# Designs tried in a protein design run: designed miniproteins, single chains, continued (2). Part 6

Each design is a single chain, and the fold is of that chain. pLDDT is the mean over its residues in the fold that is shown.

## One batch from the design tools (miniprotein)

Design m4176
Fold by ESMFold2-Fast:
Structure m4176 (fold): chain A 111 residues (1-111)
Amino acid sequence: SPEIEELKRELEKLLKQLLELIKNNGSAEDILKVLEQIEELVEKLGEELPEEYAKQLAALAKKVMELYGKTSEKVLEAAKRVLVTIKKVRPDIDFEALDFEKVLKEYEKKY
């Protein structure tokens, strides 16, 4: 569907933006805005959420929780909501089997 492909392109842009914010120690406000947009797009994509993006998002959300979780309750809760939403729409993915550090490192090498 052209609409689903557009949602996937928007999600890819937000993934890159979130990674850039993490690398550049971006503000909690900017991280929060991107996470909220990601949550909305993940809900809209549902089962159409690509496995690669689901894994990358889970790794990024976990990294955000580690870096911002002690200093911003809003960011911590937003990252948790993203993780819950991904698991809900993609119950076929074994997130417990994922090496999140490896996923994040491989994604960083691509960009």
Scores: mean pLDDT 86

Design m4177
Fold by ESMFold2-Fast:
Structure m4177 (fold): chain A 96 residues (1-96)
Amino acid sequence: SPEELFHTRAMFFALAGSTEILYIARKNKAPNLDKIQELLNEALRHLINKDLDGFLKTIEQIKEILKKNLPEDAYKKAEKVLDDMIDRAQELMERL
């Protein structure tokens, strides 16, 4: 169904992006890994509920935490992953 396809696509890119963000954070010994994971899970919940505004606000919170706790080069890599997640979420929502 279209709804199953939406859910599957949302889950796959969100899980892929979350995995990369957590990898970058762990590699750079960032504190608050549990909080980053909780916010990534919250972003996915907003996306599944078709709440784009909630998704975008949660991603901005993740960016703020990462910017404070990562070296500039690591943050730029994480920001690119989060921006790719935003682009994919917006494209997915526009198809509804």
Scores: mean pLDDT 86

Design m4178
Fold by ESMFold2-Fast:
Structure m4178 (fold): chain A 91 residues (1-91)
Amino acid sequence: MPAPPDLDELREEFRALLEEIAPEREAITALLKRLNEEDPALVEELAARFRPLAEEAAAALAAGDYERAAALLLEAARERAELYRELLARE
């Protein structure tokens, strides 16, 4: 029966992902800062849109299901990045 990965393995996976998307992450961060200044209500709506994935990840962590928690957190990050890339491209 597969055991959940340890925290070091999860850290390595997240570290690798962050390194791969670092340039895009900076652009998205700049976009979010700009949107928060111009339209903070939109930023709040976008955060609310991804809240269910974050809540499922938190529930999985509480249940000790680290594999599911990691998958949900990565999925939420990817979907958010895709949405913000779409918004960035429209400007």
Scores: mean pLDDT 65

Design m4179
Fold by ESMFold2-Fast:
Structure m4179 (fold): chain A 64 residues (1-64)
Amino acid sequence: MSVEQAQEMGRLFRDYLAGKISLAEFRERLRELGLSEAQIEELLAVLDDPEAFERTIVRLYLEG
């Protein structure tokens, strides 16, 4: 995962929490960023916990 991909995921998460994009749009934008379905489902599983979401982004960044 690139720094640009990680930054864009953070931006999309903030837009989703602000009600600017739907869950369906958020999922599709993550797919467009090159995330696998497994990575998308992992992020969506922690969507209600902002701290867990940030930790998941950092982990995926360090693994990629």
Scores: mean pLDDT 79

Design m4180
Fold by ESMFold2-Fast:
Structure m4180 (fold): chain A 93 residues (1-93)
Amino acid sequence: MEELEKLFEEIEKLLKQLTDEQRNEVASYLRSLAEAEPDPRLQEALRKIAEAVKNKDFEKIKEILSQLPKEEQLRVARLLLGILNDVIEKKKK
């Protein structure tokens, strides 16, 4: 119904499917994106989300996102969903 609520549902579902190794890979990628981010607020949010992903703390991810403007919430949520899908679908074969 709500676009953001649907993104949160998908993010939670994918996070539960990740192995510890895959969560660390997602967190590492998010940290790299944070280092390249020119907006210090978005940089901080990305770093905090990386930590929450590593800790499998979905509630913390929602909390961090809720502190951003609505447009940034949707952008970051879509970015996270894309990274989660990429890590899950990536095959070394």
Scores: mean pLDDT 80

Design m4181
Fold by ESMFold2-Fast:
Structure m4181 (fold): chain A 69 residues (1-69)
Amino acid sequence: GMDKIEETLKKLKEWLKKNETPEEAEMGISAAKSAAHNALDQGRSVQETIDLMKKAAEAGAASERLLAE
């Protein structure tokens, strides 16, 4: 349950820090955390929550890139 979500967040955090700028990584991590919280509040499954976290992390990092001149 929650342990899988926390492990996914840890892996996303490590991936983003390795492959993105610090600002992009922070936006991705923040987006993933928000997506996890919202999905769980909506009663979504663990797997749906993980999928939403991954999409949110990618979108968050991409959003920061779009704001960079």
Scores: mean pLDDT 78

Design m4182
Fold by ESMFold2-Fast:
Structure m4182 (fold): chain A 68 residues (1-68)
Amino acid sequence: SVDEAVEELLALDKEAREKAKTLSEEERQQLGKEVFARVSAIMSKLSVEDREALIDKLAARVQEERAA
């Protein structure tokens, strides 16, 4: 679902940021490729309408976290 995709993308971003703190430059580039592949896989499972809803919900969640 869209809500599951939003939570998965937020979890992926958090995981990637934590991993990046201890990685070399080469490992960070590899992590970036893996993150991109995972994001693409999540997005490819959604309809056009669901992708638009996901972008709106993701933006709202990011804004809420920054305001807190």
Scores: mean pLDDT 78

Design m4183
Fold by ESMFold2-Fast:
Order: structure tokens, then C-alpha cells, then sequence
Structure m4183 (fold): chain A 102 residues (1-102)
């Protein structure tokens, strides 16, 4: 699960920050888990984007962020809405600069 992997990554990050003998093992394990997390996150986001209702997509993503970051669900919802707004602004910018097909 994404939340479980994210929690483990945070634990490994703390071990790496302590810069002890365990830091080498933690870095290797963290790299592997980070790759798995990115793959699973991409799949999760793809599924969320396939939802027809934007509010359902926001709720699904907000629950994940709340679990991963340990923030209240209301804060996670705001974060998702701001991220979607930024993404739309970027897409609009690229669309404006694209040549229309003939």
C-alpha cells in the first residue's frame, strides 16, 4: 500500500539523517522502496484521473495524502485542489502555444 511504503520511507529517511552504520542499508532499501512507491503512485493517480467526477478524484487523492503525510483530510483536500489548479494553468499555457491542427 502507498501509505505503508511512504511511512517506511520516512523511517528510512530518519535513519539516513543520523548518518550511522545503518545509513548505508537504509539508503539502499529507501531507493528500492522509492522506485516501488513511484510506480504505485503513478498507477493510483492514473486510476484517480479516470474518475468522471472531479470531487471523487480530489477525495481519493486527499485521502492518500492525508495517510502519507499525516495531515488532516481538510488540508489534504486543499493541497490537491491547488495542485490541480496549477496543472490546469500549465496545460492551458502549453495549449495556447500549440499550433492548431489545420
Amino acid sequence: KLAEIAKKLKELSEIVRKNGEEAKEAREEGKKLAEEFQKLLAEFVKEALELKDEEEMIEKLAKLISEVEGVPLEEARKEVREALKTQREELEYFAENAKAPP
Scores: mean pLDDT 66

Design m4184
Fold by ESMFold2-Fast:
Structure m4184 (fold): chain A 114 residues (1-114)
Amino acid sequence: EEVEKLKEMAKFYEEQAKRNEQLASDERARVDGLLDQLAANPEDKPFADAIRTALAASPDEGLAVARQAAEQSPNKALWQQVEDEVAALKRYTDGVNDLKKAAERYKKQAEELE
């Protein structure tokens, strides 16, 4: 039945979204660990605080601050690592949103076919 197939597709995308949520959570923990290391340096603490604020708004804003810190800080290698980890966090977060939209679309189609 078409309705059952659409429900299976919705469940599949919900499960993929949960996987990406876990990957995003793990990546956020890595970012937080790097920021804690950098915040021990007085010159890096303002950038670490700014990234935490920016990440609360969006991963894109966090990425912009990380790039600025990599250019301006003496700890360029660690800030480059932060940039790479924030970029990965953005990919997983965007993936969650896309997968949740796909799940909702199939769920809605299943509801509308009766």
Scores: mean pLDDT 83

Design m4185
Fold by ESMFold2-Fast:
Structure m4185 (fold): chain A 85 residues (1-85)
Amino acid sequence: MDEVAEAMVEAARATPGIKEARATRLSPTRLLLTITAPTKAQAEEGLRKAAEAVRRMGGTVEASGISYNADTKLYEGTLLVRVPA
């Protein structure tokens, strides 16, 4: 069970307004978090809380981004993290 993946998803989901949060393993040491929220501010807060959880568990944040999806009318946030092997 990936404790860092679980922690970042839980932190994002605990943020008010986050509609979805999921983690995808890209490699043994790389995880991608994707979240959706109705406002940019809510997406930013969700990514911030997830990043704090990752850092507390010894991981590092490599990249983050937020984009608006006009088809869904939601903001999509991404967080790319590296975890110890």
Scores: mean pLDDT 84

Design m4186
Fold by ESMFold2-Fast:
Structure m4186 (fold): chain A 80 residues (1-80)
Amino acid sequence: DDAVKSMVDTTNQADQNSKKAVDDAKKGDIKKSADTVQGQYSTLKGIADNLKSMGSKYYKVAQDKANQAKKDYDDIKKKY
């Protein structure tokens, strides 16, 4: 319960950090933003894997956010 709540909070924070980095890339800090989004993707993927091993259905939400961060990272690499 408490562990799942911490993972939910971390998932939301990592998603917010990734989205902010995508916005920062539009302002010209491309390399730092790409590195940040990649880091958040790794964090979200790890949380999704942990939640899945615990049997929590919330792993799908974390996985979806991880997939979004991966797409955002790939988009930054293609545009810049």
Scores: mean pLDDT 84

Design m4187
Fold by ESMFold2-Fast:
Structure m4187 (fold): chain A 94 residues (1-94)
Amino acid sequence: SVDELIARLEAHAARLKARAADLSREEALDQLGTAAYVLVQELFPELSDEELQALARRFAEVEREVAARSTDTLEAIDEVLRRTKELIRELAAR
């Protein structure tokens, strides 16, 4: 479910924030993006490879935009999480 995806993604983000001192901003955002892709594959196995690739491109775009603007790792994690949750909710509402 979308709610389960969001809850698991929030849990991953919380773990990354707890480790922020041990991670670069790029490593933290990459790990969060990877977790989102894996969770979508696990919770929505009905999605085609093409649909998964399209969603992966949208997640990567969010990560790139936040990375270009944010200088703080914790703030970057929160912003990627916020935008990714909005994207997931918008796609589920269609």
Scores: mean pLDDT 80

Design m4188
Fold by ESMFold2-Fast:
Structure m4188 (fold): chain A 64 residues (1-64)
Amino acid sequence: DRAAKLAEVRAKLDAEIEAFAARHGLPAELVEALRAGVRSGSEDVLPPEQIEALEELERAIEAE
């Protein structure tokens, strides 16, 4: 139940990230870092610079 819902949210985020990156011309490395963070469920695996970029990307996606 909860695990299935979380997997659905992750899949949806992955699709939204790809669409957003295509529209805004984001570097592939930022997109892959964001996807890796979503899949692992932990931002601790990412460098601080990429975490900041992910937070900005999340705000931009929310605004759309």
Scores: mean pLDDT 62

Design m4189
Fold by ESMFold2-Fast:
Structure m4189 (fold): chain A 69 residues (1-69)
Amino acid sequence: SVEDLLLKIKGVGPRRARALVALGLDEESLVRMDPEDLANLLVDLLGVPRELYEETVESIERLQEELRK
């Protein structure tokens, strides 16, 4: 599921993964989004600590590469 994929992102646990899915984030959106935009959303809207920003961006980029095949 998309929720399980989102758990691979640094700073995203089950609660934040559910929140992203509730906001309409699907696998296609996850692959297409700018990783910095998604990381900013996680920090500013969902309360991921700003100290994790760079690691969060890197984890999103790795996940996107995996999903692009």
Scores: mean pLDDT 86

Design m4190
Fold by ESMFold2-Fast:
Structure m4190 (fold): chain A 56 residues (1-56)
Amino acid sequence: SMAALRAQISQLSGQMMQQVQQIKETLTPDQARQIIMQMGAQMADQVSALIAQARA
């Protein structure tokens, strides 16, 4: 259970890092900054939801 949760969080983190690199390569610094901040907030919410589901 906890090992599976850690694996899911690691996979999400890896996907986010890939998307961040794509965004940095394709957008202006200002646009990239704004989107990366929004993605970070969404990831935090998703991680919290996964933890809550694992504890339910």
Scores: mean pLDDT 81

Design m4191
Fold by ESMFold2-Fast:
Structure m4191 (fold): chain A 90 residues (1-90)
Amino acid sequence: SIKDEYDKMLEELKNKLDEIGKLIDEAVKKGKITQEEANKILNEVLDLYLESVDKMEEATKAGKLEEMKKIFEETKKKLEEKKKEIEEII
């Protein structure tokens, strides 16, 4: 069902958010970024995640599978780009 696809994609985005959080924590621990810089990155990533989840939920409720998948793929790409940026500073 579209709900099952949504739940799977939501879990994947949540896992990427958790991975990014761990990398940010490691960057702070290693003195590569300040806590203030870490908070800025965390807020940007969290805002992206929350906005995307809201849009994906609306698409799911409307039965728009293709729209939901498009939002997921675009969000996943942005999170992967942010993850790479953080990995480069560790």
Scores: mean pLDDT 87

Design m4192
Fold by ESMFold2-Fast:
Structure m4192 (fold): chain A 102 residues (1-102)
Amino acid sequence: SPVIDDEELEQQLIAGLRQIFDSLSPEEQREMLEKLIEEIEEEVKNIKSKEGEEGFKRRITTLLQGLLGLSPEEAEELAELAISDFEAFKEKVRKKLDEILK
């Protein structure tokens, strides 16, 4: 990445997302995830460039780390899956939330 301070901003976003999500009820967490899945699906359909794909993957990786507490590696794998197999992406993120809410 050509931007040196992106890491600090990314960590702040992850921490903020975790705090917000942890403040929600299990029902609200499920509703938020379903809305995000719908938004992510529309974003995937609108990817028109390699730069757009890279930006999408970075945003989704950050989002999943914050919301689901995933490792960077696991979140990155899921971000790639959202582009390659969206149905499998939906199943995996729903399963991850269910595991967190046990």
Scores: mean pLDDT 80

Design m4193
Fold by ESMFold2-Fast:
Structure m4193 (fold): chain A 78 residues (1-78)
Amino acid sequence: AAAREELNRAVIETVNKAMDAASQGNVEEAKKAIEEGARRVLEASLAMPGVTPEQAEEIARRVKEGAELVVKDVLAEN
């Protein structure tokens, strides 16, 4: 199931890129990573069988919110 593997990669890469940028204090790069990643997650979710556009948007929103919380925590600790 290539679509599920792509969704998993999109989520992991989004969080990793955002965390890397945040750990360097680069807030703008972290924001770009989250925006690009959320779009990639939306596209990957839409490619999954049985996923509606509304469900795909919800998945992308949750990933974006989660990444934003992680970035906030990393910036607060450093």
Scores: mean pLDDT 83

Design m4194
Fold by ESMFold2-Fast:
Structure m4194 (fold): chain A 100 residues (1-100)
Amino acid sequence: KPSIDEQAIRAAIETLRELLERLKRGEITPQQVVDQLAAIAQRLWLLGLITKSEALREAARVIEETGLRMRELIAQGASNEEIARVVEEAIERLEEILKR
């Protein structure tokens, strides 16, 4: 049975996959994705503090860095395809945390 840490990170990955699909379909704006990433990062950070989980704190950092990179791309007028790639990279980084 997966640990609480694995369950939380898997939930974050699934949420990111849903956001990525909606972004690719034009159903959500890049700014709305950034706002959702901030909420996910805050939740993972809080859980990491409560459980003293390094994996959850690392996952929160990945999502915070992703949000910052997306804000930079939005400011530069980057395409949705470029922004989608940053979300895809975040999903891969979170999956690597789960493989440890």
Scores: mean pLDDT 87

Design m4195
Fold by ESMFold2-Fast:
Structure m4195 (fold): chain A 98 residues (1-98)
Amino acid sequence: ASAAALAELKKANAGTLEEVQKRLAEAQARLDVDPELAALAEEAIAEGDKAAEIPDEEERERRAREIALRFVERVFGEEFAKAYAEILEKMDELAAKL
């Protein structure tokens, strides 16, 4: 089952996924106290709103992912963004095969 395969992928990458989730949760908690982070989040939301107007669903999803990865890169740096992108690609590949 697809749910079981996704659970196995998450378990295999638990350490990296835990680090990603931890850093995203820490960033979320800091939005009210970090004006630079809040400004970057606001910019990403505005870009996301524009992307939502794209008629092509595949292009819209691709643009939304690009915006999310740029936000992660600006907040956490290129190495973290690359690791996050690799996990997302592996999840997409697994989902496409199921």
Scores: mean pLDDT 71

Design m4196
Fold by ESMFold2-Fast:
Structure m4196 (fold): chain A 98 residues (1-98)
Amino acid sequence: MIEEIIKRIEEVLKSKGISEEDLKEAKDWIKEHKGDPVEMLELLYLSLENAVELGSSDDAIRRLIAAIKLIKEKVKDLSKLSPDVKKIVETIEKLLEE
């Protein structure tokens, strides 16, 4: 599954980058989901996996990527993340730097 999630992230971000509206919607979601940033990233990964499996829209995938990006900014130690979640977070950061 992780290979398909990575491919879907790459396709979505190549078609259109993260917009200010995507970041705003992600911030609103984060305000409603209070918790530890590591636990929030694990939850967002499950949501992203489910969205990919269900064939969700580019906009839905992009909003989840935006939420992951914003929560990652609050996480200083990625070693606390599960290996798959860490790989997805690092992939998103790399793609957003280009």
Scores: mean pLDDT 80

Design m4197
Fold by ESMFold2-Fast:
Structure m4197 (fold): chain A 100 residues (1-100)
Amino acid sequence: SAEEIEKKKEELEKIIELLEEIRKLSQTVSPDELIAYIEEKAKEEKNEKVKAFLEMVLEQLKSIVARGKALGLSEEQIKQRIIDYLDQLIKYLKKELEEL
């Protein structure tokens, strides 16, 4: 279980690092460009758990964009919802990492 805990820490640290990179990028690119970037990162990811996590994030961002468009939100309003989602997710994962 010590090896399993260390591996889980390493995977969580990598996920947090990728999410912080995505969060930084979200301030400068369109929602559709951000989605395309994450799709490429997920394709290149060799770790199955990290890849599955990126695919989950991708689905959530696509949902935020689709809902925002259906509600007639501006691109800036959709972008803010994406940023808020990423900030909450990063905060949650950092707490999970501290509890390991």
Scores: mean pLDDT 89

Design m4198
Fold by ESMFold2-Fast:
Structure m4198 (fold): chain A 94 residues (1-94)
Amino acid sequence: SLLEEIRKAVLELGDAVAKNPKAQNSRTATLLTALSLLVISAEVFPENQLEDLRGALEIARELYELMKSQGADDVAKKAEELIKLIEEAIRRLE
C-alpha cells in the first residue's frame, strides 16, 4: 500500500541521516521524530489520516529545506521522494 511505501521512505530517510554527518543535528532529530509520529498516527487512526498526512507533508518539506541548507544532498533527495509519496496519498484521500 502507499502508506507502507511512506513508512519505508521514512525509515530510509532516517538511515540516510545516520550515515551523513552534515544531516546530524538536534533540529533534524526533532523533525524526524515528529514525521515518524505523524506517519504512525495516520496508519493507526484512519479517521485522522488526511490531517496526519498533511502534517507529515509540512514536516517533510521543512526537512528537505534543512538538508539542502546543510549540503546533505543525498538526505534531501530521500526527503523529496517522501514528499512525493505523501502528496500522492493526500491526493487519493481528497
Scores: mean pLDDT 89

Design m4199
Fold by ESMFold2-Fast:
Structure m4199 (fold): chain A 96 residues (1-96)
Amino acid sequence: EKEKKEKEKKEEVEKKAEEAYRIGAEYGRAYMLKQAYPEDEEIKKKFEEAKKAAEKKIEEIHALNQKDREAGAKMMTAFMEGAQKAYEEKLKEIEA
């Protein structure tokens, strides 16, 4: 029972980190596109949507960090890594 509860907690934290990574990646990608095409209205709208999702996720991470600092740190790291990688990959695609 104790081992099962620890495993379930780790799986929950991992799923939350994967979600944070995905939201970070969408934000990083949208941010790069907005920098490359600042006058594109569709890209501006997608960036605003990604920004709102990112802000909400960061608030959730801060709330989690107050209760579980390790889980909060893991989610923030995943978010930042997702954003950075997606930004760099999209920049490379545009410059190719």
Scores: mean pLDDT 82

Design m4200
Fold by ESMFold2-Fast:
Structure m4200 (fold): chain A 117 residues (1-117)
Amino acid sequence: SLDEFLERGRRALAEGRVESPADFMAVLGYSLVQGLPALAARGEDLDLEVVIPASDEAKKAAYQTAALVFRAAAEHAPGLRVRIRFLDEQGNVILEFEAESPEDARRVAEEAEKKAK
């Protein structure tokens, strides 16, 4: 579940242990979720590019990170514009997620969560 992925990120960050791409992506997701309200309050956008390894595990974790961040943006940062792009080592876009409204963010989160399965 997304809540288990959020807890994975919180724990990995607290313990300073990142042993897999999925752990890194969980830490990223948790950290972004904590920062979203402050970005929205400052009128800043979230625009990130993240390089991931070309593996099914990394791609699944990228969908989980996107689902978590966009869900949190819809619930806790409704004024925030969010774009996250996942790239391979050559700089090719593998996955791209974008939302400019809470309704779009909720839709993106639901679609990403389905793809993570």
Scores: mean pLDDT 87

Design m4201
Fold by ESMFold2-Fast:
Structure m4201 (fold): chain A 67 residues (1-67)
Amino acid sequence: MEELLKEAYEFGYKLGKDVAKGKINFLELNKEMQKRAEELEKKGVDKSVALMAMAMGYAEAILEHLR
């Protein structure tokens, strides 16, 4: 479970970097996060917890871009 949450965080972080660089828009971000959360839910991770982990990774990437 902890490894899957780490994967969710790292995935959100990657998406945050892609958004910051203009490679994807917010609609694509939402689609990718929802798809990954559904995949993690099938592996036994609560969907809300997976989305929270991805959101934390996303936030860190955006904060790093502003520096």
Scores: mean pLDDT 82

Design m4202
Fold by ESMFold2-Fast:
Structure m4202 (fold): chain A 68 residues (1-68)
Amino acid sequence: MVKGVLLSPALSPEERLRLARALAAHEARQGEADGVPWEETARLIRRALAAWGVPEEEAERLVAELRA
């Protein structure tokens, strides 16, 4: 569940992206450890990033980096 931290106007775009990247990386590692297919993990990460206010283009770049 999103705590609204990444949606705070007090956070700069760079701070939001850094937090989003760290949380997405954590989610990707958990999905891999649990044997969840990457397509399902990527869908969950995209949904979370969108809810956190991360632009779609940046979210896709983060997902691609996590898959590599």
Scores: mean pLDDT 72

Design m4203
Fold by ESMFold2-Fast:
Structure m4203 (fold): chain A 64 residues (1-64)
Amino acid sequence: MDREIVIETPDGKKLTLRLSEDGKAEVISSTLPEAEVKELVARIERVHGRVADNRAYARALAAE
């Protein structure tokens, strides 16, 4: 089933998205510029399957 991921940037901006089992990400809400959203979505899709929860997704994105 779809998983909701919440990413918060150091400047306090947030991105909430839904991640499907097939690895597709759908943006639900964002306060980030389009370019940053695009990059974060690509990173989240790339690390899908490597991490078990939202905190692990945030850590993996920071490491990549």
Scores: mean pLDDT 66

Design m4204
Fold by ESMFold2-Fast:
Structure m4204 (fold): chain A 98 residues (1-98)
Amino acid sequence: SAEEEKLREKIRELERQAEEYWKNKDYRKAAEKYFEAAVLHLKLGDVASYQRFTLKSFIALREYLDSQPDVTPEERYAELGKWNVEIQKKRQEILEEK
């Protein structure tokens, strides 16, 4: 449908933005854009792409945390856990349809 095509165009743009942020070593913003793309894939019912893009988001967040000079492994795992909670909350919001 036209609505699905528009949504796929938004996904492509978000992925492009994420790749540009990654190239610029802005891993935190790359993680956010990958997460936004994952959300749109889930809205399309594409669970496989949702899983791939959430993984890309986690990888980007890990790179961000690893780039911080004073982040311990324990703090890294805690922040990744917090990110997972936010992903699960957003997934639940999307799936809570009447």
Scores: mean pLDDT 84

Design m4205
Fold by ESMFold2-Fast:
Structure m4205 (fold): chain A 123 residues (1-123)
Amino acid sequence: MKAIENLATSKFVKPKDAKTAEDYLTIALAYYVMGLKESALEYIRKAFELNPSVELVETAIAFAILTLDKEMLKLIMEEVKERGIELSPEVAKAAELALEGRYSEALEELKKSPYFPKVKGRP
């Protein structure tokens, strides 16, 4: 996942330079780690509007689980429901467990997913 990779490598995409859904997600995650949650949510929505790919959405879900942010996860899962996005079984189960506050089990399920190797490192 380019968004997670860019965060791990300290690459920041400026809002005015955003061209792709992945760019918008990278900006959203950067705003989130800076404590700008309102701006982060705005750019997550923009990313989903531009291209709500399964890979992009699963990256956002993994980030919310890894940061232990149940509120952000709820908002992302509402967008997933509204857009009819079909998640991988492991990511869907991880999201359910995290929404129940079962974060340790959610992280174990996320690690089992083929998706997990795309989530690299720290916020």
Scores: mean pLDDT 71

Design m4206
Fold by ESMFold2-Fast:
Structure m4206 (fold): chain A 65 residues (1-65)
Amino acid sequence: TLLDRETAVAFIAQWLKLGDLSDEAARAKAEEVFAELDTDGDGTVDLATLHDYVTSNLERLVAEA
């Protein structure tokens, strides 16, 4: 399932908030993550790819925010 930017960013932000990030920090980091995963610049990312990346890198992403 392909997610558009807004949907993908919202999902990433929600997962990052589970790591105790503020709404603002979570959204900013989520936008960075989306840009990294949207390598083709087509504005979409596969849900499975998104989920696997965030869950595998959650601790690092929270620490970097």
Scores: mean pLDDT 77

Design m4207
Fold by ESMFold2-Fast:
Structure m4207 (fold): chain A 60 residues (1-60)
Amino acid sequence: SESERRLEEERKAGELRKKLGIKPKNYEILREIAEKLREIGDAIDAGIAKGDLSLGLPSK
């Protein structure tokens, strides 16, 4: 009953997250935001490398 064990573990993990006040919806949203922020970070790095630096960041 490996499937039963897996479901039980997932259930317990879900209950623990609820007790900690972490909702799966919020976690997924934060993860999505983090992915978009990485793209922005890459764009900033490229801009600094080109010397365009339109964002007012340090050039050093």
Scores: mean pLDDT 67

Design m4208
Fold by ESMFold2-Fast:
Structure m4208 (fold): chain A 73 residues (1-73)
Amino acid sequence: SNGESAAKSAQAAADAAAKGDTAAARTGMWEFYKNSSTEEAKKYGLLGAEAAARGDSALAAKYAQMAADFAKK
């Protein structure tokens, strides 16, 4: 399902950001954004992608983890 794909993308992005791979984190958060159906989920996806785009791996990891946890609801 799209929800399962979204959660997987966000978790992969969180893992990538924790390793300092902001490019992979940005890609994963953008996939989460595209696959999210709620405004709250889209907001977390966008914030994570923007943090990763700025090279803020710590903030990207935090938003990606929040997005993954939200998607598991």
Scores: mean pLDDT 79

Design m4209
Fold by ESMFold2-Fast:
Structure m4209 (fold): chain A 74 residues (1-74)
Amino acid sequence: MPGVEKSDVSPEEAREHTHRLGEVATDYVRAVRRGDREKVEKYKEQLKELAKEDGPTAEHALRILERYERERER
């Protein structure tokens, strides 16, 4: 198989991960705005799992969303 750049994750997998991250982040924000703590915890757990699988982008998103959650709980 000649002449292809290699990455640790396929472009398709990276794209699927990014799309899933965006969906979960959107649902998380929506749950925080509604004050639905049970859903907030559920989506937060999903974001943590994404952070474990693909590292810094999901971890950074989780930190931002946790801060947003704390601000909205007030």
Scores: mean pLDDT 69

